# Ledger of designs, part 90: designed miniproteins, single chains, continued (3)

Each design is a single chain, and the fold is of that chain. pLDDT is the mean over its residues in the fold that is shown.

## One batch from the design tools (miniprotein)

Design m11130
Fold by ESMFold2-Fast:
Structure m11130 (fold): chain A 72 residues (1-72)
Amino acid sequence: SEKVENVYKAIKKLLEEGVELKGLSAEKRDEFIEEMEKAKTAEEYIEIFKKFQVETSLLEAILENIEEELKK
């Protein structure tokens, strides 16, 4: 729950800033998932999203999935 909330906050911040990210490569997908599992704070998630260049469309998809989970 707290982890999900921190991911939500991180994505909202990136979308507010209008950060342009090139897109998550297929080669880096597994590494991205592993780092996401280890991260705990919104700041750590922001760093991971930027490091892996996670595209706005994917960030929006993750955000929508989180909103569904938080809805119960």
Scores: mean pLDDT 80

Design m11131
Fold by ESMFold2-Fast:
Structure m11131 (fold): chain A 99 residues (1-99)
Amino acid sequence: MEKLKKLKEILELVGIGVATGDAEAFRRAAELAEELGLPEAAEALRRMAEKSEAFKKYLREGHGLDDKELAELIAKRQKETKELIEEGKKKLEEEEKKK
């Protein structure tokens, strides 16, 4: 059951990172992935943290996106992330029930 709890925490942290651009959320998820013996997932999450920081810098400097375009991109990412988290949690719970 501890493995399932950590996997759910990883999904929650990834969701926070994608929705808010919080690089620390991706870094914490990467640490949990390494604790679970998922080094490739941890490496991918560290890359997401780097991209998140670069994207926040791009947005802060105002590179060519108007307010409406920026709001639409953020809303799309938040929606996609929420759906992925919910689907992932359901799959994890079904896998544990199968055992």
Scores: mean pLDDT 69

Design m11132
Fold by ESMFold2-Fast:
Structure m11132 (fold): chain A 68 residues (1-68)
Amino acid sequence: MNGYRVTVSFDGDNLRVVVEDERTGQRAELLLDLNGNILEIRGEATPEQIELGQEFARRVARLSGPPP
């Protein structure tokens, strides 16, 4: 069964989100601002991994307060 592991960390004023496909070990690394806008994509990212990364970034940003 395919699952995704999502890891979110702060990178200064931005969020770094790693979305890993647990079946294949494929990793997509996304750098996003606090609004969930993509600043950088590293590795081979699928549309599903991008969407999942943006969703988690927005949820984490809500806990940290609104961006300036």
Scores: mean pLDDT 75

Design m11133
Fold by ESMFold2-Fast:
Order: structure tokens, then sequence, then C-alpha cells
Structure m11133 (fold): chain A 59 residues (1-59)
């Protein structure tokens, strides 16, 4: 079987919106855990952005 056939099947599954619906349901069910993880990721991204801005200001 060709890789193109597998790729087409995966693309069709994503295009069906199934991933979006599942992500929404999981976000609702795991709100507490998801929020904690998102906040940690946001904090790390914010610190990285602040460091980049500070280095840019020095240059």
Amino acid sequence: MGAEGVGAAVAALIASGLSGAVAGALAYQDRNISREGAERTGALTGEAAARAAAEGAVG
C-alpha cells in the first residue's frame, strides 16, 4: 500500500471534524488538568518572549 493512500485516509478523518469534536469534549472533561498545563506552557512562553525582548533591546 502506498503512503499516499494512508495520508489521504488521515486527511479525510481530520476533515470530518472528528479531531475538533474530540478535542472539545476532552477539554471539557479535563478542564482542571488542561488549565494547569496550559498555564505552565503560557508562563514558559511568556518568560522566553520576555528574554528575547530584553536581548533585542540590548542590541
Scores: mean pLDDT 62

Design m11134
Fold by ESMFold2-Fast:
Structure m11134 (fold): chain A 79 residues (1-79)
Amino acid sequence: IEELIKEMKEVMEKMEKLSLEEAKKLFTEYADKIKEKLSPEEQARLDKIVAKALAAKTKEELLDVAEQFAAWVYHQLLS
């Protein structure tokens, strides 16, 4: 849990320094790693978040989606 939150923070910090296209790629790669640890229902929710991220037209929109993803992951992993 702690390791996943740390990795997520590092991914978001890297996304901030990357182009929109590179940030989308990094976000998708990270989401794929998280997907392996999720239930089918959680995977479906993640797929919707990833689709929203890929649809982002600005860096600001992408980072907002990443923040929503972070909040969702935090909520799911807190028992």
Scores: mean pLDDT 78

Design m11135
Fold by ESMFold2-Fast:
Structure m11135 (fold): chain A 99 residues (1-99)
Amino acid sequence: MLPDVTPNPAELVAAADALLAAWRAGDEAAAAEALARLLAEAERTVRAAPPGALVGILVPDDPEVVARAEAALEAAGAEVVRRLPLPERGAVALLARRR
């Protein structure tokens, strides 16, 4: 059973939605910009979080994008504790805990 997860900031959710929309549209330039924005918001959220807090993000179900998102979370000081595939959305939910 997952612990109670604090809702993500609205900017983090909006960035994830923009990335998934651009990815589905096949707009590589928009997807790259949206990914950069999502990773910046995720890093900001992790750095502002107290130790032990959970941060969740949604990314496209692409191994390179997932790996880049995990690397960004780890560089910001979080440990990726769970990957949850969402195949109906073409996405993966990543849960990370602030170290």
Scores: mean pLDDT 77

Design m11136
Fold by ESMFold2-Fast:
Structure m11136 (fold): chain A 70 residues (1-70)
Amino acid sequence: MEEERRKKVYESALEAMKAAGLTPEQAERIAKEATDLALRYGEEHGLSDEELVETAKRIAIALAQAEKIK
């Protein structure tokens, strides 16, 4: 169950990064970081799967912007 949740959150963040035009390497790196942060935050705050996906996407966008990626 936890592996499926993690994979879904990761794939959603990865697709968002690919859609933003990041390279596969950058997209995978940022998606992993965003997924780990979102899952940790979600465990502390009791987030739903939908809220976890949205949180991971927001974190991924913020990380991508911090690296000066449009």
Scores: mean pLDDT 78

Design m11137
Fold by ESMFold2-Fast:
Structure m11137 (fold): chain A 86 residues (1-86)
Amino acid sequence: DKLIETLVKIAEILGAKKEELEEIREEAEATEDLRKGLMAAYAEAKYLAELGDEKAKKIKKILEEVLEPEEIEEAEKKLKEKLAEA
């Protein structure tokens, strides 16, 4: 439930409309591996925040409050691996 609320809050920050937020909530409730989705969102938010995106900086901080330190480290490692391929 807390993870679903976090995802909905992130979508709202990204400018999703009320109807879209309801659909996102329903899809998140059906998602078995929501934590991995939020870890991927953290990696993207960190990358965009380093590029100066203010919304991404806010999303990164929110995700840091709900993800465990180990999950953050895994997300950062995956981001580093993706950037090394670029």
Scores: mean pLDDT 76

Design m11138
Fold by ESMFold2-Fast:
Structure m11138 (fold): chain A 61 residues (1-61)
Amino acid sequence: MDEEIKEAVTKAIREKFPQAKDAKVYVIDGEVKVDPDYSKLTLEDVEEIVRLAKEVEEKLK
């Protein structure tokens, strides 16, 4: 389950935010966490990426 969520979130981020292709996705205690490359992204992009990760997690429930 955790690996499937991680893969789905990673794929969604890479498809919608190509500039964040190097972002790292973790699943810790059933919670999805994203570590994007902040040097390549605006604050708005980071917030949208985090929101997208939560949406993907909810859909896989």
Scores: mean pLDDT 72

Design m11139
Fold by ESMFold2-Fast:
Structure m11139 (fold): chain A 65 residues (1-65)
Amino acid sequence: SEVSKEVAFDLMKIAAEIEGGEIAKEGGGEIVYKFKASQDVADIMKEALEGIAKELGKKVTGEIV
């Protein structure tokens, strides 16, 4: 089912915060993330976030801590 792009972004932000990280929208049209999670969990989160960013017309950058 299709979900509002803004709601999807807000859910991803909450999920990142639960994993001990952060997601933010930058003024340049980027979505930046920082996770403190296992590599497998971080990879899944990154793929989901890239999907959302593509729909929003934004780029994704970030790191695992």
Scores: mean pLDDT 63

Design m11140
Fold by ESMFold2-Fast:
Structure m11140 (fold): chain A 86 residues (1-86)
Amino acid sequence: SIKTMIEGARGQFHKDVLAKSAKYKLSDKATQELLQEADKIMDEMGKELASHPEPTPEVLWQLMVKASAELSKKFKEILEQQKAQE
């Protein structure tokens, strides 16, 4: 189901955030902020996907690429903000 796909992607995004947190030494605050941004991105992807009753694999791929790009952008912004506070 769409809900199962979105929750699977959300879980993967959370794992990716936690891996980046460990690798780049993000603070607890920065990690929580990035997890909240990941959830927001997943919620928006879920809304877009729900507007397509039977989404094609191409639509799914494009939405995942867009979501991954947005998460990457938010990660860079949060990392730069943390470095500026050091």
Scores: mean pLDDT 83

Design m11141
Fold by ESMFold2-Fast:
Structure m11141 (fold): chain A 109 residues (1-109)
Amino acid sequence: MKEQVKKLIKNILKAKDPSTILENAQKLADIIIKAALERDVELIKFIIEEIDKGLSVEKNPNSKKALTALREGAIRMLEALETDPDNVAKIVGAILYTIGQILDLEREL
């Protein structure tokens, strides 16, 4: 899984067209959602760290928007899991927030 996360972030950083950015962002969002459902706090923390590394070197504004949207979703998931991992409603709320970030990204790209 960690290699797939790195690959998706690398694809977003190298992408020149909005459709490729969105496709890879959606795949990474799916991984974040699955990690939250599996309560894999360590994987979510890893994803946030890898996104932060990508953001530190990225100059393409569309790729920055995608990585920022994914980061905000991942942080919301992490907050839900660390504060109350058995609160299904809070986890669902974090998932819906992440989906909303990706839908906003689709409109902005």
Scores: mean pLDDT 82

Design m11142
Fold by ESMFold2-Fast:
Structure m11142 (fold): chain A 80 residues (1-80)
Amino acid sequence: PLGLDAGELPSVEEVREAVRKAIENGDSATVVAIQLLAVAADISGKRDLAREYYRVLAEVFREAGDEETAKRWEKIAESL
């Protein structure tokens, strides 16, 4: 089984760069995968890392002009 632990999850900055690049390239599959990665960190109990991932998603979506998606991720991050 593919487990997720702290050694297997990318850094916050790696997630930021990956999601920016995916949005810029219209790579919707990678954008979805990165969002699922953030949720997987949350479900796995890595709340501090998940919170930072959600904040990065909010920041990058806002920079891309998707304010509604950005606000959703900010709300989720603040609930952690």
Scores: mean pLDDT 80

Design m11143
Fold by ESMFold2-Fast:
Structure m11143 (fold): chain A 81 residues (1-81)
Amino acid sequence: MKEEEELVERAERTAKEDLELLEKLFEKGEVSPEEVRKGFENLIGELEKLRESLEDEELKERVEELIEEVRKAKEELLSKS
């Protein structure tokens, strides 16, 4: 589906941008570990909702992989606290 593919592509791009921003803000001391955790949890929640809304099984798998990447990034970043 064109619309679903576009949504997944935008989600992938947005997630990567959000991950980079959270990492930079945390490195600068602009955000607390708790704020970073909330940011990651919000992103994961949005991706879970997107996955549930999709009809295409391959696109659902792509979003699930993205969710796993975000979870790993969260654990790695917060382990540096």
Scores: mean pLDDT 80

Design m11144
Fold by ESMFold2-Fast:
Structure m11144 (fold): chain A 57 residues (1-57)
Amino acid sequence: MTEEQLEKGARGAAEAAKALFGVEVSFEDAREAVIEAYKQGGGAAETIQRALERAGV
């Protein structure tokens, strides 16, 4: 994964968490969620789930 892909993924995950679940996720937490989901072969749903977990939800 490139740094550009990671940044876009993090922004997307944070936006999705806020739009779908009303949860504010920091860019840093979203970025780490993207890295964790990618290591496990996960997609968008897995990334959003990891972002919510890091935000304490």
Scores: mean pLDDT 79

Design m11145
Fold by ESMFold2-Fast:
Structure m11145 (fold): chain A 68 residues (1-68)
Amino acid sequence: AKLSIKDYSDQGKLDLAFEQAKHFYEKVKDQGDSAKRLLLSEIDKSKDGALLKQKLLAEFPELAELVK
């Protein structure tokens, strides 16, 4: 990944923003819930944060427990 989730979202490159979010998750999935919550927070700060969050939760349903 060469740019942040926010950078891709700000450029209107939703697919690349989603790929960056998946890369972030792959790095933090073994680090516990606090690291996963940081990822969700970064997504929420993005222009397309709601759409990116929905796509990420569809791909990784285990993250849904952290948004309750």
Scores: mean pLDDT 76

Design m11146
Fold by ESMFold2-Fast:
Structure m11146 (fold): chain A 68 residues (1-68)
Amino acid sequence: NPLEQFVRTNLLPTLRALIEHDGNVKAAADHLQVDRSTLQDRLKQAEEYHQLNPDDPTLARLLDLLAA
């Protein structure tokens, strides 16, 4: 499942890094060893994928955590 793969390999590490750095995008990107734009693209991809797959419980829960 491409969504589960995206969540496990990209979204979960991104959210964890953001939590550990109090939402500081640059610090989270540095922690993940990616560019700030890459991290922002991952978040945008997650939002766009959710729009197409709103009934997926895994992604919905993670996006709710990001919005909280």
Scores: mean pLDDT 69

Design m11147
Fold by ESMFold2-Fast:
Structure m11147 (fold): chain A 85 residues (1-85)
Amino acid sequence: SMRKELYEKLRELGGAAHRSSQRHPEIRGETLRLLGEMQDSFMEGDYEGMRESAQKLKELAERYGDEETVKSAQELIKLVDEILK
């Protein structure tokens, strides 16, 4: 199902962002807050909220050159956009 695929992408993004936060401890708090917001939005079925938080995390990762987190966030955003259409 699309929701199962979305959960798997959220899990992948969480892993990438966790690894990123170990390399860049200065952004750990913001990264974990955005991941928490995405998890809450997923549980509530708030796909627009998930997209907004994922976009913010992508922009944060781009500033720090974290290609893995950027890629994972882009994949999540693409899937959310398919759900919202």
Scores: mean pLDDT 88

Design m11148
Fold by ESMFold2-Fast:
Structure m11148 (fold): chain A 79 residues (1-79)
Amino acid sequence: MMEEFERLTRQNRDRRIQRQRRLQQLTTNPDQLSDYLKRRADIFRQMGVFDAMDVLRAEARALGLDDTVAYIDSLLKET
């Protein structure tokens, strides 16, 4: 057990959670959030990481971003 190391690993996870929370707040600006998620989906598609795209699609759907969901869905079905 290393307190300093545990703090750093916890910080990394906390940053991921904070980022997710910030994305949810961007639902007040659907265009901004939609653009971010579409760009992330393009990157995941280029890398062939379809599991990550599936998670991203679920997040977009939970946020009510129908256009973004349709975009990611088209990438998953086409590929």
Scores: mean pLDDT 69

Design m11149
Fold by ESMFold2-Fast:
Structure m11149 (fold): chain A 61 residues (1-61)
Amino acid sequence: SQQQQRLEQLGQQVREEIAAYAKEAGVDLTAPALRSHGQPLSEAALQAARDGLLAEIDREK
C-alpha cells in the first residue's frame, strides 16, 4: 500500500543521507551497523538501528 511504499522510500532516503554524512565526516559506521550476519534484520530492528545512527550522526553536526 501507499504507507509501505512511503516507508521504503524513507528507508532509501535515510540510507542516502547517512552515506552522505559519513562520506563528509570520514565516518564509516553506518554500513556495518545495519548488517547482521548475512541475514536481513526485522523491520523494527532495522528502524531502531537507523534511528540510533541518525541521532548519533545528527549530534555530530
Scores: mean pLDDT 59

Design m11150
Fold by ESMFold2-Fast:
Structure m11150 (fold): chain A 100 residues (1-100)
Amino acid sequence: SKEKAGQKMLELMRRAKETAVEAAKESKEKQEEILAKEMGKLLKAVEELGKIVSEEIERAAGEALFLIGLGGGLMREGNVEEGKKKAEEGIKLFEEAVEK
């Protein structure tokens, strides 16, 4: 269902943020490998689930992914706390869209 698809997207976004935070404890090379892999998985899953959700939820997912991507970039630069906050802003934006 559209509701289940939106909830699955939210779950995947939360998981991607947690993985990115954990990856920040690894070497720079390993962190970049983990972030590239997890971002690729998230983008593919959101693209497929986006076909099922409303245009409004699909737009919110795009905005959330942009913020989550910025968060990952900040974490890669060593600014883990700001990166975490940026990813959490994206997740909150998407959660509010799915819950309305």
Scores: mean pLDDT 83

Design m11151
Fold by ESMFold2-Fast:
Structure m11151 (fold): chain A 92 residues (1-92)
Amino acid sequence: DDEVLDEEKREELREQLRERLAKAEAQIAAGANAPEERAQALLAGIRAMLEALEEGAESLREIAERALEKLIELAEKAGDEELVKKLREELK
């Protein structure tokens, strides 16, 4: 999964992630369809992936690893020790 994303694939992924982010934000704003916790978790995941891509992650693997690192930091701040453990195991 270490294939470097070309400029076209990076732009497509960025557009897809931005579209998913906008839809998730709209669902939260509408107060409909999904539990707030589930919608917030989806937003955090999408934002982490977008940040990884903008910070120069060059492959899907790097995007996933950096996104997991950001999610671990958020889980630690929330005090969710079980989630931190699971995410750290996935990063290895």
Scores: mean pLDDT 72

Design m11152
Fold by ESMFold2-Fast:
Formats: sequence, C-alpha cells, structure tokens
Structure m11152 (fold): chain A 90 residues (1-90)
Amino acid sequence: SNLEEAEKKFMEAIETLKKVASPEQRLEIEIIEGLFLISKGISKLTNDDKFFAEQLIKLSRRLVKIAEELGDKEALKLAKEAIRLAEKSL
C-alpha cells in the first residue's frame, strides 16, 4: 500500500540521516523516530490509518528540514517520497 511504502521511505530517511548526524542532531532524529512509533501504536489501537498518515507527513516534514540543514540529498529525497506516498493514502 502507499502507506506501507511511505513508512519504508521514512525509516530509510531516518537511517540515512543517522549516518551523518552529529550527537545533537541524532538526538532530534531519535525523538522523531520515537514520535513515529507512538503514532503507529495509537493508529493500531484506534484502527485509524488517516491519523497515522497525517502524523507520518508531519514527521517526514521534520526530516526534510534536518536533511536540508545537513545537505543530505539522499535523505531529502527519501523524506519527500514518504510525504508524497502518505498524502496518496489520504
């Protein structure tokens, strides 16, 4: 599904950014990852894919900002693709 592919691209962006991030930036990335896991858990408990898609878009936009600040073109592409796929699932 578009939402499953969005999740995959989001996680690939996280892993790509972790390779180049400073300790301080890595903490921010880990907070974003934690919020993603909480949102996924809430979605599973409430059976609310729309909520999950909306959270994934918000968190992926935060990854876009970090990728732009770091100049990581691969992570930027992955985060933007996650947004595009999550928006298609709405």
Scores: mean pLDDT 88

Design m11153
Fold by ESMFold2-Fast:
Structure m11153 (fold): chain A 95 residues (1-95)
Amino acid sequence: VEPTPVQLAAELKKRAEKEGNEYLVQAADWLIKAAFEAFIAGETEVLLHIRRAAQAVLDGNLEEAIKHLEEARKLSKNPDVQAALKKAIEYLKKA
């Protein structure tokens, strides 16, 4: 059973907190928010891209993570999801 997007983003937050990387902590918080909003909106494909992005960050591949989040933003029709993903991308670029 693969972990959920929220579970992966929460794991990312724990690692970021241990490392003292405040930008990565913020990115993880916005990913958690984006995942919750996408779940409420029923945006399954957006959730899949958020899951892949969180896994890519955990694997040390920030470039791949940003690509997945940009795709999620294009696929989302929900303004709250789009706003949360934009914030996650901004903080990942600063991490």
Scores: mean pLDDT 86

Design m11154
Fold by ESMFold2-Fast:
Structure m11154 (fold): chain A 88 residues (1-88)
Amino acid sequence: AELEELIEKARELEEEAKAKGQPILARAARLLVKAAEALKAGDLLGAEEELGLAEIHIAIARIVGEDPALIERLRALLDELEALLRSL
């Protein structure tokens, strides 16, 4: 149940980023969708790789001045997925 909710949250953030014209955050959100899907499939290495790429994209989004409120929400979701990965 939790992973399905996190996947949906990541998809909602991707669509919001696209609607707001935030291309780097849209990519970060898509990477979080992939990370959560990898976790659901039991692919821990794939999840770690996608989370690492999402973190890089969030950092770049911050440097180029994309939406700071959306950055905070994506960072919070990233932290939730990283905590879940470490608990497995």
Scores: mean pLDDT 88

Design m11155
Fold by ESMFold2-Fast:
Structure m11155 (fold): chain A 68 residues (1-68)
Amino acid sequence: SRLEELKEELERLIEELKELAKKQPDKASHINRAIEGAKKVLETEDETLLRAAIHELKELIEELKQEM
């Protein structure tokens, strides 16, 4: 289902952020806050919230990768 696809994508982004937090310890606190927020969204099973969270995490990941 679309909901399952969105949940899987958000979970993949959370895992990518966990790896980035290991490589950027000075930003780990900020990254961990984003991860906790995304985990809460996963529990809601709301497609609109899932899409918003996916968009926000993708932007954060792109910004963090530029700083590596």
Scores: mean pLDDT 85

Design m11156
Fold by ESMFold2-Fast:
Structure m11156 (fold): chain A 82 residues (1-82)
Amino acid sequence: SLEEKIKKLVEELIEQRRKSSRFDDEGRLLFIKLANLMIEYIEEKMKKEGKVDDRKINDRVSQAVRAIVEGASPEEVLKLLE
């Protein structure tokens, strides 16, 4: 599922940050891939609710990215996307 793909990428980013003292090209590519999946996840939910709101998508993705940088779990990240 899309949720499982997001959780997997968050776990991969946590492991990348644990192994590296800096965000390298691999970590940047993982963030880009994760951001795209987060956008798809939020948009799918919003379509079911009847209206897509680009500002809310941007706000939720930004909050999730910040939370990941600050050490949030995959479960916490998914809650921020709801």
Scores: mean pLDDT 77

Design m11157
Fold by ESMFold2-Fast:
Structure m11157 (fold): chain A 73 residues (1-73)
Amino acid sequence: REALLAAARAHADALAAFLRDVLGMSEADAERVRELMIAAAEAYLAGDFERAEALNQEALAISLPVAEAALAA
């Protein structure tokens, strides 16, 4: 469990850095995506799949419009 959570945090950190540094997402929005991804991983490991899905959808709702705007610029 600890090793999987550490891997999930590292993955969330890397994605947040990509969103912020490459796609120009605000630091606050990138941090929110990171928080949501970590919370989703924790919910998934706890067996709360509905919560994990809802948190993943929130992260996607924040990241998709920013990625689309960056590609359109």
Scores: mean pLDDT 76

Design m11158
Fold by ESMFold2-Fast:
Structure m11158 (fold): chain A 86 residues (1-86)
Amino acid sequence: MTNEEILAAIEEQWPSLNPSQRALARGVKKAIEEYKRSVEEMEELLKEAVERLGEFPSVEELLQALLENIPDPAVQVILQEMLKAL
């Protein structure tokens, strides 16, 4: 299921959700929106880095560079989780 399909499903189900389910749905929506923004920022910075520097020696160095250049706390949480997965 795509992020867009998940967001559409949340909107469709919203009137039938209880308050606890709505709180979880809001959390999921924010996480998807921040992840989507993070992916777009990663693609832009990767393209610029490749054109300017030739390469990043590792995915870890790329993620560290993104953490230093993206001040959004929600995006930083996603990037930190990606670093932990390495």
Scores: mean pLDDT 66

Design m11159
Fold by ESMFold2-Fast:
Structure m11159 (fold): chain A 59 residues (1-59)
Amino acid sequence: AAAAEEAARQRALEISRAGGRTAEEVYKALKLSRENPKEGRERMFEAAERGRREIEALR
């Protein structure tokens, strides 16, 4: 499978495991993307990056 697709799926799983707080923020970012795709994308990246940082900080 494509590495990009696998990585995207893995991130989604990590975000889901991070907790409802992160999931809700990502969900709102997705909805915002409908109206403002540019801003929605930035918020989505921020949420994903924040989740990644939390995991890395634990390691």
Scores: mean pLDDT 69

Design m11160
Fold by ESMFold2-Fast:
Structure m11160 (fold): chain A 91 residues (1-91)
Amino acid sequence: SDEEERRRLLESARSLAETYGKVFNLSKEETDEIIKAVEEVAERLFEAYKADPNLTEEQFIALAEEVTKGKPLFIRDVAIELARLFARERA
């Protein structure tokens, strides 16, 4: 179901952000900021996919870059990786 796909995507986004926080030894507050940003990206990717399931990996990456425009590079890097993982699960 769409609700289950959305839930799995949000769980993946959160897990990726938490892993990044641990790897780079970030504070809880910094990790929470990444989580918020990638959850926003996840929702946007899900909406885009439902509107057009033929979107390419490059187009999903472009959406993640647009949503995170003006944010720190480390947040943008996590968002781009989420978009790649999302696209690959649908290939």
Scores: mean pLDDT 84

Design m11161
Fold by ESMFold2-Fast:
Structure m11161 (fold): chain A 116 residues (1-116)
Amino acid sequence: SAEIDALMARIAALVDALLAETDPAKQAEIMGELASLVFRLVTSTTDPAVLAQVRALLRRLQAATTDPLVQEAVGLLIEMVDVKMADPNSKESLLKMIGLVLAVIGLVEDMLLESK
């Protein structure tokens, strides 16, 4: 799907941008955009290959970052992908994924507050 391919390319670019960024406020902005695009991707596909690919990108980011809030936020996004992979079509999985993305947004807000 052209839409899925575009989302994957944008997610990969944001992962690289976050790893290169040194400004904490800009890191928080990139993390918020990454969370939004990952949520959009996992709610737009049930393809296990696509889900495995985004999981691998998130694991690479989590291993490479030195920021504990970024590590925690990325860990929640990995959990969201794992929830989708375990049960791709249930309303229970959708509610869990919504809860996880909201938790990531809370961590992004904490990142912004600590950068000031």
Scores: mean pLDDT 88

Design m11162
Fold by ESMFold2-Fast:
Structure m11162 (fold): chain A 69 residues (1-69)
Amino acid sequence: SMEEALELGERARELSLSTDPKKRQEGVELGKKVVEVLKEVSPSYELLREIGRELRKIGDEFQEEIEKK
């Protein structure tokens, strides 16, 4: 489901930001699985692309906030 895909995506992002390189790699692999699930759940590739843009935008805004401090 879309909800499960989002939950997995959040977990993948958290792992990818870890200081442990093994956890970061696990996060990347989990992220790849999230993309597969989203392709199966979403009949529209445009919707999948929009979800990706929103996630990236949120990440960028978070990074900018950290850099200002």
Scores: mean pLDDT 67

Design m11163
Fold by ESMFold2-Fast:
Structure m11163 (fold): chain A 75 residues (1-75)
Amino acid sequence: MIDEEEVDVSLARMAITSASLIEDREEAEREATEMIRRLAERGASPEALRAAAELAESYGLEEAARTARELAEEA
């Protein structure tokens, strides 16, 4: 059985990790926030959005982390 929730979490983490590699912090924040927004629009689980928020915060992407937390609470 394909665990849809686990797949969503993995995709969210991969997206944030990719954005964290952008040297320009403003561009990294914009890219991460856009990826999080697209994941939410595709129906990503609150669990996936929370995982994205925690990872974004660990990379210092504070705006992206905030957006992910807000979307997780609204889901």
Scores: mean pLDDT 76

Design m11164
Fold by ESMFold2-Fast:
Structure m11164 (fold): chain A 73 residues (1-73)
Amino acid sequence: SQLDKLQAQIARLEADAASLQDAIAQLTAQEQALAQTDPKRAQLLATKRGFLQIALDSTQALIDRLKAKAASL
């Protein structure tokens, strides 16, 4: 059904969001570890974290829209 397909898509996106959250947490930890010894590399990691945060925000917005659509079915 359309609802089953939508729920499957939501589940995949939630898994993607969890992976992005884990990656952001790892980059944050690496950034903190390098802040004193390699500040240029720490800044590069901060930039990468910024791109992942944009991806996470977009994924969460899509999940919210699809959940609203599922609730209307």
Scores: mean pLDDT 91

